# Ledger of designs, part 41: designed miniproteins, single chains, continued (3)

Each design is a single chain, and the fold is of that chain. pLDDT is the mean over its residues in the fold that is shown.

## One batch from the design tools (miniprotein)

Design m9398
Fold by ESMFold2-Fast:
Structure m9398 (fold): chain A 88 residues (1-88)
Amino acid sequence: KIPEELDDELEEQARIAEAVAKAAEAAAKKSKDPEDKALLEKIAELYRKAAEAFRAGNVEEGRKYLAEAEELYEKLSEEAQELFNKEL
């Protein structure tokens, strides 16, 4: 059973992670490069998992997913990074 009283900071982190995941999904749909598209889709998945982890109170797991997403972001082309940033 998910605790009804989550830390407000964790709920805010989860909300931010979901917004970033949505931006990555939108950027993936607009990307023309199949490698960038796959990376953006994986970034979106990782941010979704981070949001779930934060809501479950698993702060370290959430941070791990954010770190993995950041590593994938660095592998994106400049064009894909611009698309992602525009959707944020």
Scores: mean pLDDT 81

Design m9399
Fold by ESMFold2-Fast:
Structure m9399 (fold): chain A 80 residues (1-80)
Amino acid sequence: SAEKERLRELLSRFFNKEGELSEEELEILIKHLTAAAEKLEAQGSPMAAVVYRHLGELYEKLKKYEEAKKWYEKAEAILP
């Protein structure tokens, strides 16, 4: 779907640090990674911590520092 293709593009740009992402693009990534992290956490996967750290980075790019801090704290709580 067009939504899946756009999401793949945005994930690639974020992880490869390719250019500046708009607020709308950051919000699309946040929505996707939040859902992914919640599923990983429900499954007991330590990969949830990695995704929570990326959510922290995305919130920092939005200058939402209190939200970023909460996601980093969730990541630290999951790392065994």
Scores: mean pLDDT 85

Design m9400
Fold by ESMFold2-Fast:
Structure m9400 (fold): chain A 75 residues (1-75)
Amino acid sequence: LTDEEVKAVEIVAEAAKGLPQSAYPYVAGVTRAVIEGDEEKALELVDQAEKDGLITPEQAERLRKAVREAVEILK
């Protein structure tokens, strides 16, 4: 991983701390989408986890902010 990719992964991982284990498949998908530069897919996965009741609206917004910040670093 480049320094930028490491920072992007750390941003998403920090926002994902304290989430239930049932949400982790979505978190893994979000991390992969961010590394691939697919912001739309990453945000879609966050929305799906929220709709499935796996994370709260506050946790979802935290993840969306992290996704946008991480993608901006990677361009």
Scores: mean pLDDT 80

Design m9401
Fold by ESMFold2-Fast:
Structure m9401 (fold): chain A 71 residues (1-71)
Amino acid sequence: DLMKRAEEKLEEEESKMSPRDAELSRGLAEAMARIGRSSGLSEETIAKGVEDSADTGERIREASKRFKEEE
């Protein structure tokens, strides 16, 4: 189950985040899955999108931290 694997990765990333960041990451993943399904994307494509969103969330968090350090 590709989707289950993507969820597991997202859950691992969420455990490293604050509750607020974890909620945002989860919301993004759910939104991507819903949009993908309504658009007729394959389960594999949706699972990859969810998996990529976990990585993207981490990268965005790091980028935002760097950006806010710059005043």
Scores: mean pLDDT 67

Design m9402
Fold by ESMFold2-Fast:
Structure m9402 (fold): chain A 80 residues (1-80)
Amino acid sequence: MSPMEQLRELYEKFKEAVEKGDIESAVQYFLRMVALYTAHRDTLSPEQEREASRMITEAIELLTKATNGQAPPEQPFPPL
């Protein structure tokens, strides 16, 4: 199994976890993706590095949205 194949599998599992609202599992998959990318960065081709960077960037955006990092339609609590 190549590093890129592992990254793609982790990215798919990450997306499934985000869609299910399983933020804990999503964070674990994301950290594993970053660790794999960092460990294998010097062995990746320029095309593979661009694909990996795109997956990591998309994962950050999805995770930020899923964790309500900046959700505009926030419900105030407690209601007045």
Scores: mean pLDDT 75

Design m9403
Fold by ESMFold2-Fast:
Structure m9403 (fold): chain A 84 residues (1-84)
Amino acid sequence: MKELLEEVRKLAEEVMKIASPGDKATLEAELNYIEELLKQGKEKEALVSARRFLRRIVETSPDPEIQKRARELLEKIDEELKKL
């Protein structure tokens, strides 16, 4: 769980390096929301939010390596959600 969301954070940081200022602000807000859910112990809700975030990256990113990493993380999130 913690390692999976850390990988989501690392991918978000890479996306933010190439994002417009407006997109970067949106990504930062979404990432902060996921982290806040984890602090509240809302693990399932944090995973659902991370899944939504990664789907957006897959749909909008022009970088095939970023898309590939986002898809791999989505599969891992779906497996964790099945266990909850």
Scores: mean pLDDT 80

Design m9404
Fold by ESMFold2-Fast:
Structure m9404 (fold): chain A 69 residues (1-69)
Amino acid sequence: MLPEEVREKVRAILKEELGLTDEQADEVMDALAKDPERRERVMKAVEEGNRQEVLDLASEAIAELLKKE
């Protein structure tokens, strides 16, 4: 699970840039946090203010969520 401060910032970015609902943003964040390497990358991107890296990582997580097997 991502820290609350990181979750709030990521949720805001996903809602603003991708038009996701709060629930959809939470699903994407859960998928992001599932991979430890990707979790560390998103936390660092938020700390550095790198919105594009957050969006790139979110796109990868969305692709994983679409692979329902």
Scores: mean pLDDT 79

Design m9405
Fold by ESMFold2-Fast:
Structure m9405 (fold): chain A 92 residues (1-92)
Amino acid sequence: SSMLEEVLKRAEEFAEKKVREAGKEVGLSEEATEKLTEAVKEALKGTQEEGRKILEKTMGELGLDGEATAAVMGVANETEEFKKKLLAEAEA
């Protein structure tokens, strides 16, 4: 669906911006920020459970501390809520 594709595109753009902002705030490398951005984008395509597993795997591979983990999970949750809002607006 072109509508679903547009919602996903907007959510992915939001995720990229938010991961970059959070990564800069908690001092992540550019490489770590790119990997986390891709993980959040992939998490948007599946179920919440699948998305959580993708994020946990990527964060574990990067060796993130509690502060960085909390920041990334915050972005993932905000991105999922933004996607839900876009879907609800598209149905209205």
Scores: mean pLDDT 83

Design m9406
Fold by ESMFold2-Fast:
Structure m9406 (fold): chain A 90 residues (1-90)
Amino acid sequence: MTVAETLKTILDIIRENGLSDAQRQKALEELDKIDPDLAAVFDLAVKAVQGDVAAYVALALHLTELDLQGRDLDEMVKTIKEIIEKVKAS
């Protein structure tokens, strides 16, 4: 997946799932336990969906940095989806 495709996919996941504030906080905590970069991506995506343009730009830059570091963006998206599903189930 390209950085642009990853950005769109993460924002769509956050928007479509309609998480409560409590669910967002729980997801952020669980992601941070796995990988702080996943928590950062999730937090920036939530803020971007809420209309924070600076968070949108920061998210795009962070995803670009992770891609340049050889991180698997597809696996990161998969992990974020899995944690969102677990949070919604509990």
Scores: mean pLDDT 86

Design m9407
Fold by ESMFold2-Fast:
Structure m9407 (fold): chain A 100 residues (1-100)
Amino acid sequence: MEELKKRIEELEKKYNEYQKKIDDVRASLDAARAHGDRLIAELEEQAKNATPEEQKRLQEKADSVRAAVDRFTAHYQSEIDKLEKEAKKLKEEAEKLRNE
C-alpha cells in the first residue's frame, strides 16, 4: 500500500509538471498571437493614409505576419497536443493504480 501510494503521488506530480508545461506553451502562443495581431493592426492603420504602392507593401508585410503567426500556432499546437497525450496517459495510469 505504501509503494502504491508513492507511485500514484509520483504520477500526479509528473501530470502537474506536464500541465505547467502546457500552460506555459499556451501562454507563449497567446502572447505571440496578440503581438502578431497588434503588428497587423498597426500595418492596417498605416495603410489607410498610404499611397497605393505603400498599401501593397504594407499588405505584403501584414500577410507575412499572418503566415508567421499561423506557422507558429501550428507548431506550438502540435507541441501542446503531444504534452496533453502524455498528461492523459499519466492520469489514466494513476486512475488504474487507484482502482487496483
Scores: mean pLDDT 84

Design m9408
Fold by ESMFold2-Fast:
Structure m9408 (fold): chain A 95 residues (1-95)
Amino acid sequence: MSKEELDAEITAGIAMISIGVMEVSLPTLQKKVKDGTYSDSDLQSDKSFLDSLVSTSKQAAAMLRSLGRTDEADELEKRAKEVSDKMQKILDEAE
């Protein structure tokens, strides 16, 4: 395995973990917004997490595409977009 392949797999792994963490957090965050328990500190942390997830996913997808692993890059970007769109909706409701 080349260093480029290893770097791509590690970055994609980090992106996938972040996507999974956000996916499982969405119902709890939505409930906090509806219950009025969602704080400005929560909003700041969640915005930072979303920015990090989007950045890491774009980097991972670019690395995968450079290796010809386009199907994996497309699936990663699709999952990142789905979770980021849901998170953005929650953040918009919190404002």
Scores: mean pLDDT 87

Design m9409
Fold by ESMFold2-Fast:
Structure m9409 (fold): chain A 63 residues (1-63)
Amino acid sequence: SKEEFKKLALEVLEEHLDRLGYSDEVKQRLIEDFQKDFDEAESFEEFLKKYPVLGRELERRLA
């Protein structure tokens, strides 16, 4: 479902940001921007064009 996809996408994003060592304030901002982009996208395909590296990882985990 769209909700399951969003949940997985946020998990992957959080893992990535944790590896980069960002502060909680920066992580919160980036997560909010990501959620906005996801909610405003007309389709999953359009959303994934903006985040191609993340998109490949998500497709792998959803398959």
Scores: mean pLDDT 74

Design m9410
Fold by ESMFold2-Fast:
Structure m9410 (fold): chain A 96 residues (1-96)
Amino acid sequence: SPTFQLVQAGLLLIAAVSEMELILRTEDDVEKAKEKILEVLDQLEQDMQSYPQVAGPVIAVLNEAKEQVKKAKTKEELEQIVDDLIARLHDVLSAA
């Protein structure tokens, strides 16, 4: 069911967002924070493969966020990237 996949995807996104927010609160080293956030985004992309009816738009947003994270130089830039990612993921799920 598309509705079931949307609900399951939403729960995975909530978990990933919480983990990224925790990383930003607890990791003071920018390069370590980037590495940990990229690991969360890579795991989320892999997990989304189980929900093909909703995965495409989510994975597209995740890949754009990964490129932004790789280029980030400050913790403030990482916080902004994560905030923008949360907003874009909300928009994608709301459109489904």
Scores: mean pLDDT 86

Design m9411
Fold by ESMFold2-Fast:
Order: sequence, then C-alpha cells, then structure tokens
Structure m9411 (fold): chain A 58 residues (1-58)
Amino acid sequence: EEIEKDQNKLLEEVRKKYAEIREFAIKTKNYDEYLKRMKELESEFVKKGKELQEKAKA
C-alpha cells in the first residue's frame, strides 16, 4: 500500500510538471526548450521509478 501511494504520488507529480511544460511550450512556442524540459522530467521519472521498483521487489 505504501509503495502504491508513492507510485501514485510520483505519477501525479510527473503529470503536473508535464502540464506545466506543455503550458510553457504553448506560451513561448519554444520547441527546443520544451524538449529539454521533457527530457529532464523523463530522466527524473526513470530514476525515481526504478527506486520504487526495487522497493516493490524487496
């Protein structure tokens, strides 16, 4: 249950940041900056997701 809560929290955080990045892209129309921010978010998510995955298997 705790791991489920952590996973759901992480997904919500990622979705919030994703929405912020999309709004930024719409406002600025700066595709290069959009891609940079997206890659940074994906990198963070992969790292945290892997950590939670290890917790679930332990």
Scores: mean pLDDT 76

Design m9412
Fold by ESMFold2-Fast:
Structure m9412 (fold): chain A 116 residues (1-116)
Amino acid sequence: MEARLERWAREEGISVEELLKAIEEEIKRYRAQGKETLARLAEALKSGDAQRFLDLVREVLGLDLRSVEELEERALEELEKANPEAAERLRAFLADPAASEAERALASALALIRVS
């Protein structure tokens, strides 16, 4: 996992190991509920491949997400309703010009999973 995602996880009070465990627990939870589609999406998030994640969202969930920015906006909107302080921390992470597209996509998607 890249250093900037580790920084975001630390600011959320989550270690990188705990962040990965959270993704794995969501995969396990979705599979236990027969939600294989959501489990596959969570596995793509765990890979850190932003393009693969966006492609799976478009194909599997019928969402027309064309860019990481659209995912970022949706994550901020949903997170701001549930936890405004966490939304401000995510916004700060996304504003870091040194954060990669994959890190931004992964952080945004994890925020959406947490509030959904």
Scores: mean pLDDT 63

Design m9413
Fold by ESMFold2-Fast:
Structure m9413 (fold): chain A 68 residues (1-68)
Amino acid sequence: DEAERERLREELRREYERSGELPPGLVRFLETASVEEIEVSRYTAEQLRKIGDEIDKELEEERKLKEE
């Protein structure tokens, strides 16, 4: 449910607000992925950052290919 995704996003956001950062790739991941795909409670902050960064990089590469 979208409400549950919002709750998980809020919990994660509060965690990163303490560090003063919220990676753009992570934001996209949390907004786009389903609850099952998120699995926020099972990932460390480091793993979530890497996942977000990886998604952002892949989307950028795909975008460049489409612009050819």
Scores: mean pLDDT 61

Design m9414
Fold by ESMFold2-Fast:
Structure m9414 (fold): chain A 82 residues (1-82)
Amino acid sequence: MEKEKEELEKIRRTTKLLIEGGREGKSFADLPKEKVEELHARAGELQERVRAAGLTDEEEMIALLEEPAREAERRLKELEEL
């Protein structure tokens, strides 16, 4: 019970930080490749953990994590062309 609560709290905090970063003009476009890779990996890990834990009631959180992950992936693709 406590372990699941801690994991949900971590997911919420990370999702909030990713959203807040973008809103402050710290978009994926303004981040160096290393930071984009870190955020993409973190978002993917959190999505997998939510699904593995069977937290189907947290679909909204999964959707919020999908947007940052897709933006990071797109940014990494752009950086490969440079």
Scores: mean pLDDT 58

Design m9415
Fold by ESMFold2-Fast:
Structure m9415 (fold): chain A 72 residues (1-72)
Amino acid sequence: AEEIAAIYREMGLYYERQAERAESQGDYETAAEHLRRAGEFYAASYGALGDVDKMEKVREEYEKRAEELLEK
């Protein structure tokens, strides 16, 4: 469970870095897609640890951040 959660967290970090790169280039649509993907992996990491509350909150947080980027 912990080792799988760590893998999901690393995948989330990978997509978050890709989102930052896209945002720095003004590609807000690509950045939003990468943020949604990062949120999915962070949620999977919390799910693997049994933390359902954090799983739901992180999904909401990253979806909101993605939508905010698309308003620019």
Scores: mean pLDDT 84

Design m9416
Fold by ESMFold2-Fast:
Structure m9416 (fold): chain A 59 residues (1-59)
Amino acid sequence: SKKEREERQAKLAERSKENTGEILAYLGLSDKYPIGQEGLKKMKEEAERKAEEERRLRE
């Protein structure tokens, strides 16, 4: 089915991301530019830092 094909494509994409993560780790950039779940957490922290600046404008 179409749904089944999409699930297989998603799994292949995840494996590709894992390979990229290993390269980033070798370069020492894994903490700065993480991917997957760690990447989402880092992006959320960056968004919180931006919200902190906006908060200063709210008095």
Scores: mean pLDDT 65

Design m9417
Fold by ESMFold2-Fast:
Structure m9417 (fold): chain A 72 residues (1-72)
Amino acid sequence: ASEAARERIRALLPGFEAEVQALYQQLAEGKLSLEEVQARIDALLERLAREAGVSVEEFFQERVRIAAEEIA
């Protein structure tokens, strides 16, 4: 991905992580099934990848890379 696309991904990640955590909370409370949570996460990934101008795979790889850098 371009540097500009990486900056867009970085800006979108906090909101994405917050929405994913809210979905997992609803799963834990029995308000959503695992299949519903997975479908909503997949839809979020597709939407945010499109907003960043990258593929879903590129978005996922950059997310993993950022997480790995935070561990180091």
Scores: mean pLDDT 80

Design m9418
Fold by ESMFold2-Fast:
Structure m9418 (fold): chain A 58 residues (1-58)
Amino acid sequence: SVKDKILKLTIETFAEVSEILDRAFAASGGDIRAALDAATPEIEELHRRYLEEVEEIE
C-alpha cells in the first residue's frame, strides 16, 4: 500500500512535470534553453512538494 501510494504520486508528479515543460516550450517559441530556464523554478517547487508528500506517506 505504501509503495502503491508512492508509485501513484510519482506518476502524477511526472505528468505535472510534463505539463510544465509543455507550457514552457510553447511560451518560448522553440527556444529550448529559455524554456528549461523558465520551467526550472516550477519543477524545483514540484520536486520539493513531492518529497514532502512521500515523507508523509511513509
Scores: mean pLDDT 83

Design m9419
Fold by ESMFold2-Fast:
Parts: C-alpha cells; sequence; structure tokens
Structure m9419 (fold): chain A 100 residues (1-100)
C-alpha cells in the first residue's frame, strides 16, 4: 500500500537527517494525493519527484553534502525498486549521476 511505502520513506528521510520542515512538506503532499484519489503508482511517483526537488534545494543551500544527497537518493531508489516503480528508479539514478 502507499501507506506502507510512506512509512518506509519517512524512516529513510529521518535516518538521513532531512530537516523536519521538508518531512512535513512530504507528509502534506501525501495527504493531498490521497484526498485526490491518486493511484498508488501516481502517489509513489509524485512523492519521489517532490523529494528530488527538496534534495536539490538542500544542496543549493549547503544544508546537505553531495555525499549525503547521493546516499539519500540511493536509499530512495532501492525503496522505489522494491515497490516496482521503475520510472522513479530511473529518475533517481539520473539525479545521482548529475550530483556525482
Amino acid sequence: SSEEFMKELIKILEENNVPEEVIEKIRTIYKQLLEEGKSEKEVLRELTRSIVEAVKILLERGEISKEQAISLLKSIAELARKWGDEESVKLLEEEIEKIE
């Protein structure tokens, strides 16, 4: 379920010391997607895009290192792969290459 994905996603964000304001933004996006009746696939894809954008902003602000960003995005790619979201895996791998 998207709820189980969300729980694992939040754990990854917390373990990688992502700022609480970013985590709360992701929680808000998740709730909005559920209220709009989005499919599990659409929810996973939109959450992944939102995290990629948040990571880019954190990097630009110097609030996260390149090594931390790569580690975080790799963990999320593994989660997306576990959930069969090949499109999100590809997006995350492309963003990792841009940082490296």
Scores: mean pLDDT 85

Design m9420
Fold by ESMFold2-Fast:
Structure m9420 (fold): chain A 62 residues (1-62)
Amino acid sequence: SIAAEIAALRAALAKLVAEADAVINMVEKVLNDKKGVDYLRGLKAAAEERAAAEIAALEAAA
């Protein structure tokens, strides 16, 4: 069903977000560059928001 596919997309997005957070946290520990880390966190947040909006649009269209 479309609902099951949307649920799977949301789960995949959550997993990718968690993996991105883990990588950004490792970069922060290694480089100690707050500006670079803040920039990466901003890019992650923007990508997550866009992906969530697209998934919501698919759900609304279903």
Scores: mean pLDDT 83

Design m9421
Fold by ESMFold2-Fast:
Structure m9421 (fold): chain A 100 residues (1-100)
Amino acid sequence: VDAAIDAAVDRVRAATRRLVETHGAVSAELESSPDSLRLVATAADGRVVEEDLTAQLSPEQRATLGRLASDPELSDAYGRLLRRMMDAIADALGVRPSAG
């Protein structure tokens, strides 16, 4: 469980960093459902860029995400996963200084 979660968090971090480096993203929001994961990023110029991470997840990572999102007994684990993903997004955004 933990290895698949760590890999999913790392993929979110890498995708956010890629959006910062490629598009100059200054903010990003995570949209999560039982079977999908998307980043909606805003560039310094106001352009909105969407990245669908669902296709970038392994079958094991997708199954783990779906299980965490749909099982009420795993709600705390799902909340911790989302917090870790949000922290990874904030960290990746903080690495690049805003072009003021």
Scores: mean pLDDT 75

Design m9422
Fold by ESMFold2-Fast:
Structure m9422 (fold): chain A 72 residues (1-72)
Amino acid sequence: MSPKEQAIAELEALAREAIELARAAGDWASVAEVLTLTGQALAQLNAAKSDAEMQAVLAAARARLEEIRRRV
């Protein structure tokens, strides 16, 4: 897989875990936040023109998804 495909796959896996935890907790506000964040991060990954830029986007998304998971 290309680095971009790998980054997208990792983002989707992290988002899925966060959504399942929020849904199990009945926290629909966190579900909406994860969906919004994931959509923004996917758009940024698609616009990224370098591996370093893709990794920066993925790292920022990962940190925010971890914050949401800790709140749920």
Scores: mean pLDDT 83

Design m9423
Fold by ESMFold2-Fast:
Structure m9423 (fold): chain A 83 residues (1-83)
Amino acid sequence: DAAAELLEKRAPELVQQVERLVQQAGEAARQGKYDEAARLLLEAARLAEQIAKLVSDDPEAKELALRGAEVARRLAEELAAKA
């Protein structure tokens, strides 16, 4: 997907950090640490919103980053409800 490739090109460090946070959240959830997993996903959502601002000149890339943030926030709410 061209929009996803653009995010990695324009904000490689932030994209890598988001991916790392999502992976850590998955591991925390697997261990039953739902509050920690929710916190990590909220941080990932915040960074995805920063990526959206950095790529605001590309509306498709911006939309992809904002949708990623929305998904992360929704998952965080679901996990927090289990804690």
Scores: mean pLDDT 84

Design m9424
Fold by ESMFold2-Fast:
Structure m9424 (fold): chain A 90 residues (1-90)
Amino acid sequence: MSPAKLITFAMYLGMVEGEEGARTLSRVLEILDLPTLSPEDARHLDRGFAAAKEAEKAKVSPEQLKAAEDTLIAGAKKLGYDEEKVKAFL
């Protein structure tokens, strides 16, 4: 799994799924030790591409990556997304 794919999907949820999507994005960014985005910043595509690029550079531990994935999947399920399809994307 790529941290960039994980951040990209979290950003998508933050842009389209309102408060719960924005919360999921913030939790994923915190777990990956990246700057959290305000809901306004999350709607700006350039801010998200910057976060994804930093995630690609980050020396993320396997435990942090697993925690971020689990958080993203839990948030996506709460929003009605299929867990197995989300895992297949990541």
Scores: mean pLDDT 72

Design m9425
Fold by ESMFold2-Fast:
Structure m9425 (fold): chain A 68 residues (1-68)
Amino acid sequence: ELKTKIFYAKNDKDLDDIEIELIAGKEKEKVFDKVVSIEEAVLEARKLLKELPKGVKVEIKVKLIKRE
């Protein structure tokens, strides 16, 4: 479901900015937390999927921000 959120965001062309919070490890260490474009969000998620150490889980929270 978390991966689905990022996947969903990439399909929305109207969105300019996405606020991402990445949590990895048992201590919920924030790995990435900033407002980024959809492209950057997708790249970060994809990078985590490949760079995950064995046995670790990553929680990715993506919030879509509508500015104006």
Scores: mean pLDDT 50

Design m9426
Fold by ESMFold2-Fast:
Parts: C-alpha cells; structure tokens; sequence
Structure m9426 (fold): chain A 59 residues (1-59)
C-alpha cells in the first residue's frame, strides 16, 4: 500500500546518503521514518538495519 511504497523510498534515500558519504544522522532519520511509515514491518526494519551497515562501510 502507499505506506509501504513511501517506506521503500525513504530506505532508498537512507542508502544513497550512506553510499555518497552524507551525514549519518540524516541517513538514520530517513531509515527511522521508513520504519514508522511501514508500521514496524519486519522487512522494512531489516532494510533499515542494512542501510545503517552500508552507511558505516561508506564512512
């Protein structure tokens, strides 16, 4: 549904911020918003965790 589509877009933003070496705080903000928009969907929670790992590797 629309919430899941928005959550996916927010996760992609978080990943791109990490990949581009942008502020980790901003990437984390988008990842948290994705989890909220999904209603705590387990797949989105896993994607948020992976986005955080990607940001850590890019830094």
Amino acid sequence: GPGMERARELIEKARKIGEEGGPAEEGDHYAVLAVIESGGDPEVVAEASEAGKLAAKAA
Scores: mean pLDDT 73

Design m9427
Fold by ESMFold2-Fast:
Structure m9427 (fold): chain A 88 residues (1-88)
Amino acid sequence: DLIQKFRESLEKLKADVKAGKYSKEDIKKLTLTGIAQAAALRELDTPENRELAKLYEETVKFLQEFVEVEKKEIEEARKRGIEAAREY
């Protein structure tokens, strides 16, 4: 139920992005946040976290159709996510 509600929230976010409700800068921030969250969830490696990570990863792939993000920024976001997961 929580995963389904989260999926619905992400679908609404994607619809709002497609409708032009977000600036490119906001979409970039959402993309980097999604990368970090997916990496953190993958590092923690539970069945629920794998499902949540997949939803973030699918959303990131969608958002990347609207903004270009440098490889360096992607790597830094992923590293931040992994480090955050290891601190918990």
Scores: mean pLDDT 85

Design m9428
Fold by ESMFold2-Fast:
Structure m9428 (fold): chain A 88 residues (1-88)
Amino acid sequence: SEAREKIRKILEELLKKIEEKSGKKPSEEERKEIEEKIEREIDELESLSDEELEELIKKLEEELATTTNADVLEQGKAALEILEIVKK
């Protein structure tokens, strides 16, 4: 699936930025757990209706407008991009 591959690329890029900020690479087990959780969440998102996706986007945009936490902002922007890919 083209959408799944785009989502994986976004998440891989986000993980790389987290590695760069922390100076620590996640273990193989930690990376596998993250990948499995991501795959499950993608499956769940792909099961949502357009209306449910719009509500999630709205809630996330509202949360991002009020946050001052740089990590939350970065993660939230990635999540918005993922939701837009799933909606298409």
Scores: mean pLDDT 74

Design m9429
Fold by ESMFold2-Fast:
Structure m9429 (fold): chain A 68 residues (1-68)
Amino acid sequence: SMMEEEKRLEERRKRLKEELGVEYSDEQVKVIAYTADKLRQIGIDIQLDLARRRGDAAAIAAAEAERA
């Protein structure tokens, strides 16, 4: 839901402030979140493809769980 997405963005903004001591704008946090999510999806797709090629059921299940 939109509420869950906003909560996730707030948590990311909080972490960025705690780690870097800088308050990012909502737009900046959204760009960071979007980029991170895209990279995560690419990584999951690669892991899933490799797991399927190996026939590793546990690795397939783990990669699918990461996607959720």
Scores: mean pLDDT 76

Design m9430
Fold by ESMFold2-Fast:
Structure m9430 (fold): chain A 92 residues (1-92)
Amino acid sequence: MKEELNEYREKNHKEMLELSKEPDKKKAIEKISEIIAETNKRKYNLDEESVELVKELTRAQLEKKPSSEIARLAARLAELEGRLEAAEWFRR
């Protein structure tokens, strides 16, 4: 599992760099959002609902949606994940 995750992460990083050159920004945003959501699914063993929220949040950030929309999606994701990421940020 860890070897597969590391290999996927390496491939994912290269694909994201190539997508930065994609002339269709909407297509690039969709692909980047899919890659980030799939990486988080594999890394954190997320359920399908959490994966979809990660995808929506990433898309909203890349599309420069209003901060209120980004905050709404982030709050929903934090609820589902029990604020694991937020707890880690408190541990400095």
Scores: mean pLDDT 66

Design m9431
Fold by ESMFold2-Fast:
Structure m9431 (fold): chain A 55 residues (1-55)
Amino acid sequence: SMLREKRERMVEGGRRNIEVSKSWPDKESSEKSSELTERMIKVLEEELRKEEEES
């Protein structure tokens, strides 16, 4: 599914964004960004699981 592939790419992008945010000089913003991105990755992974079941 194109949607599954797109979500997989978004998970990869999110992990890359966490890596980038860890290099930020502002620890508070970095921590908040990483937390939100990790949360979004978990949601996307759950959606991927559902898409797999519906395929």
Scores: mean pLDDT 76

Design m9432
Fold by ESMFold2-Fast:
Structure m9432 (fold): chain A 77 residues (1-77)
Amino acid sequence: MTLEERLARLPAVLAETLAVLKARGDEVGILAAQAMAAILLGDFERAEELIKEIAKHDPEAAAELEKLLATAKAQQA
């Protein structure tokens, strides 16, 4: 599958991933998936909110997502 085909399916893949995580009761996993989606879509305000919530549960994961957010912001500036 090409990169273009994968990008076209991104919203559907994210919805399926969130459904699986919800069924498993993995709240931190759900927040992380939503934060990554927000970063990919350029919704940096939403990504920052989600990273703050993740930091309350897993500061290591939050730090990694903050690095991704900083990189994405630099690419969009």
Scores: mean pLDDT 71

Design m9433
Fold by ESMFold2-Fast:
Structure m9433 (fold): chain A 82 residues (1-82)
Amino acid sequence: MNLPASEKDVQLAMEKAREAVEAVKEGNYDEAYEILRKAIEELDYNLVMGALMMTAVEEGVSEEERKKLAELLRKAGAEVAK
């Protein structure tokens, strides 16, 4: 992505990232996957990835939760890219 995202798109990506982080913390991996998949479809993989990284730091996720988020993001990105 070479062009800056709109402020609204950044805010939406951050909100969806927070929802995905919460779902992973609750062990609801299927829900986290669907949140990330829809976010990538509506926005952009790189924008969602950046928002997820920032939100993971902001919410203080564990290393195990971070690895799970990365796994789900990769799977969702691959599905959308097909």
Scores: mean pLDDT 80

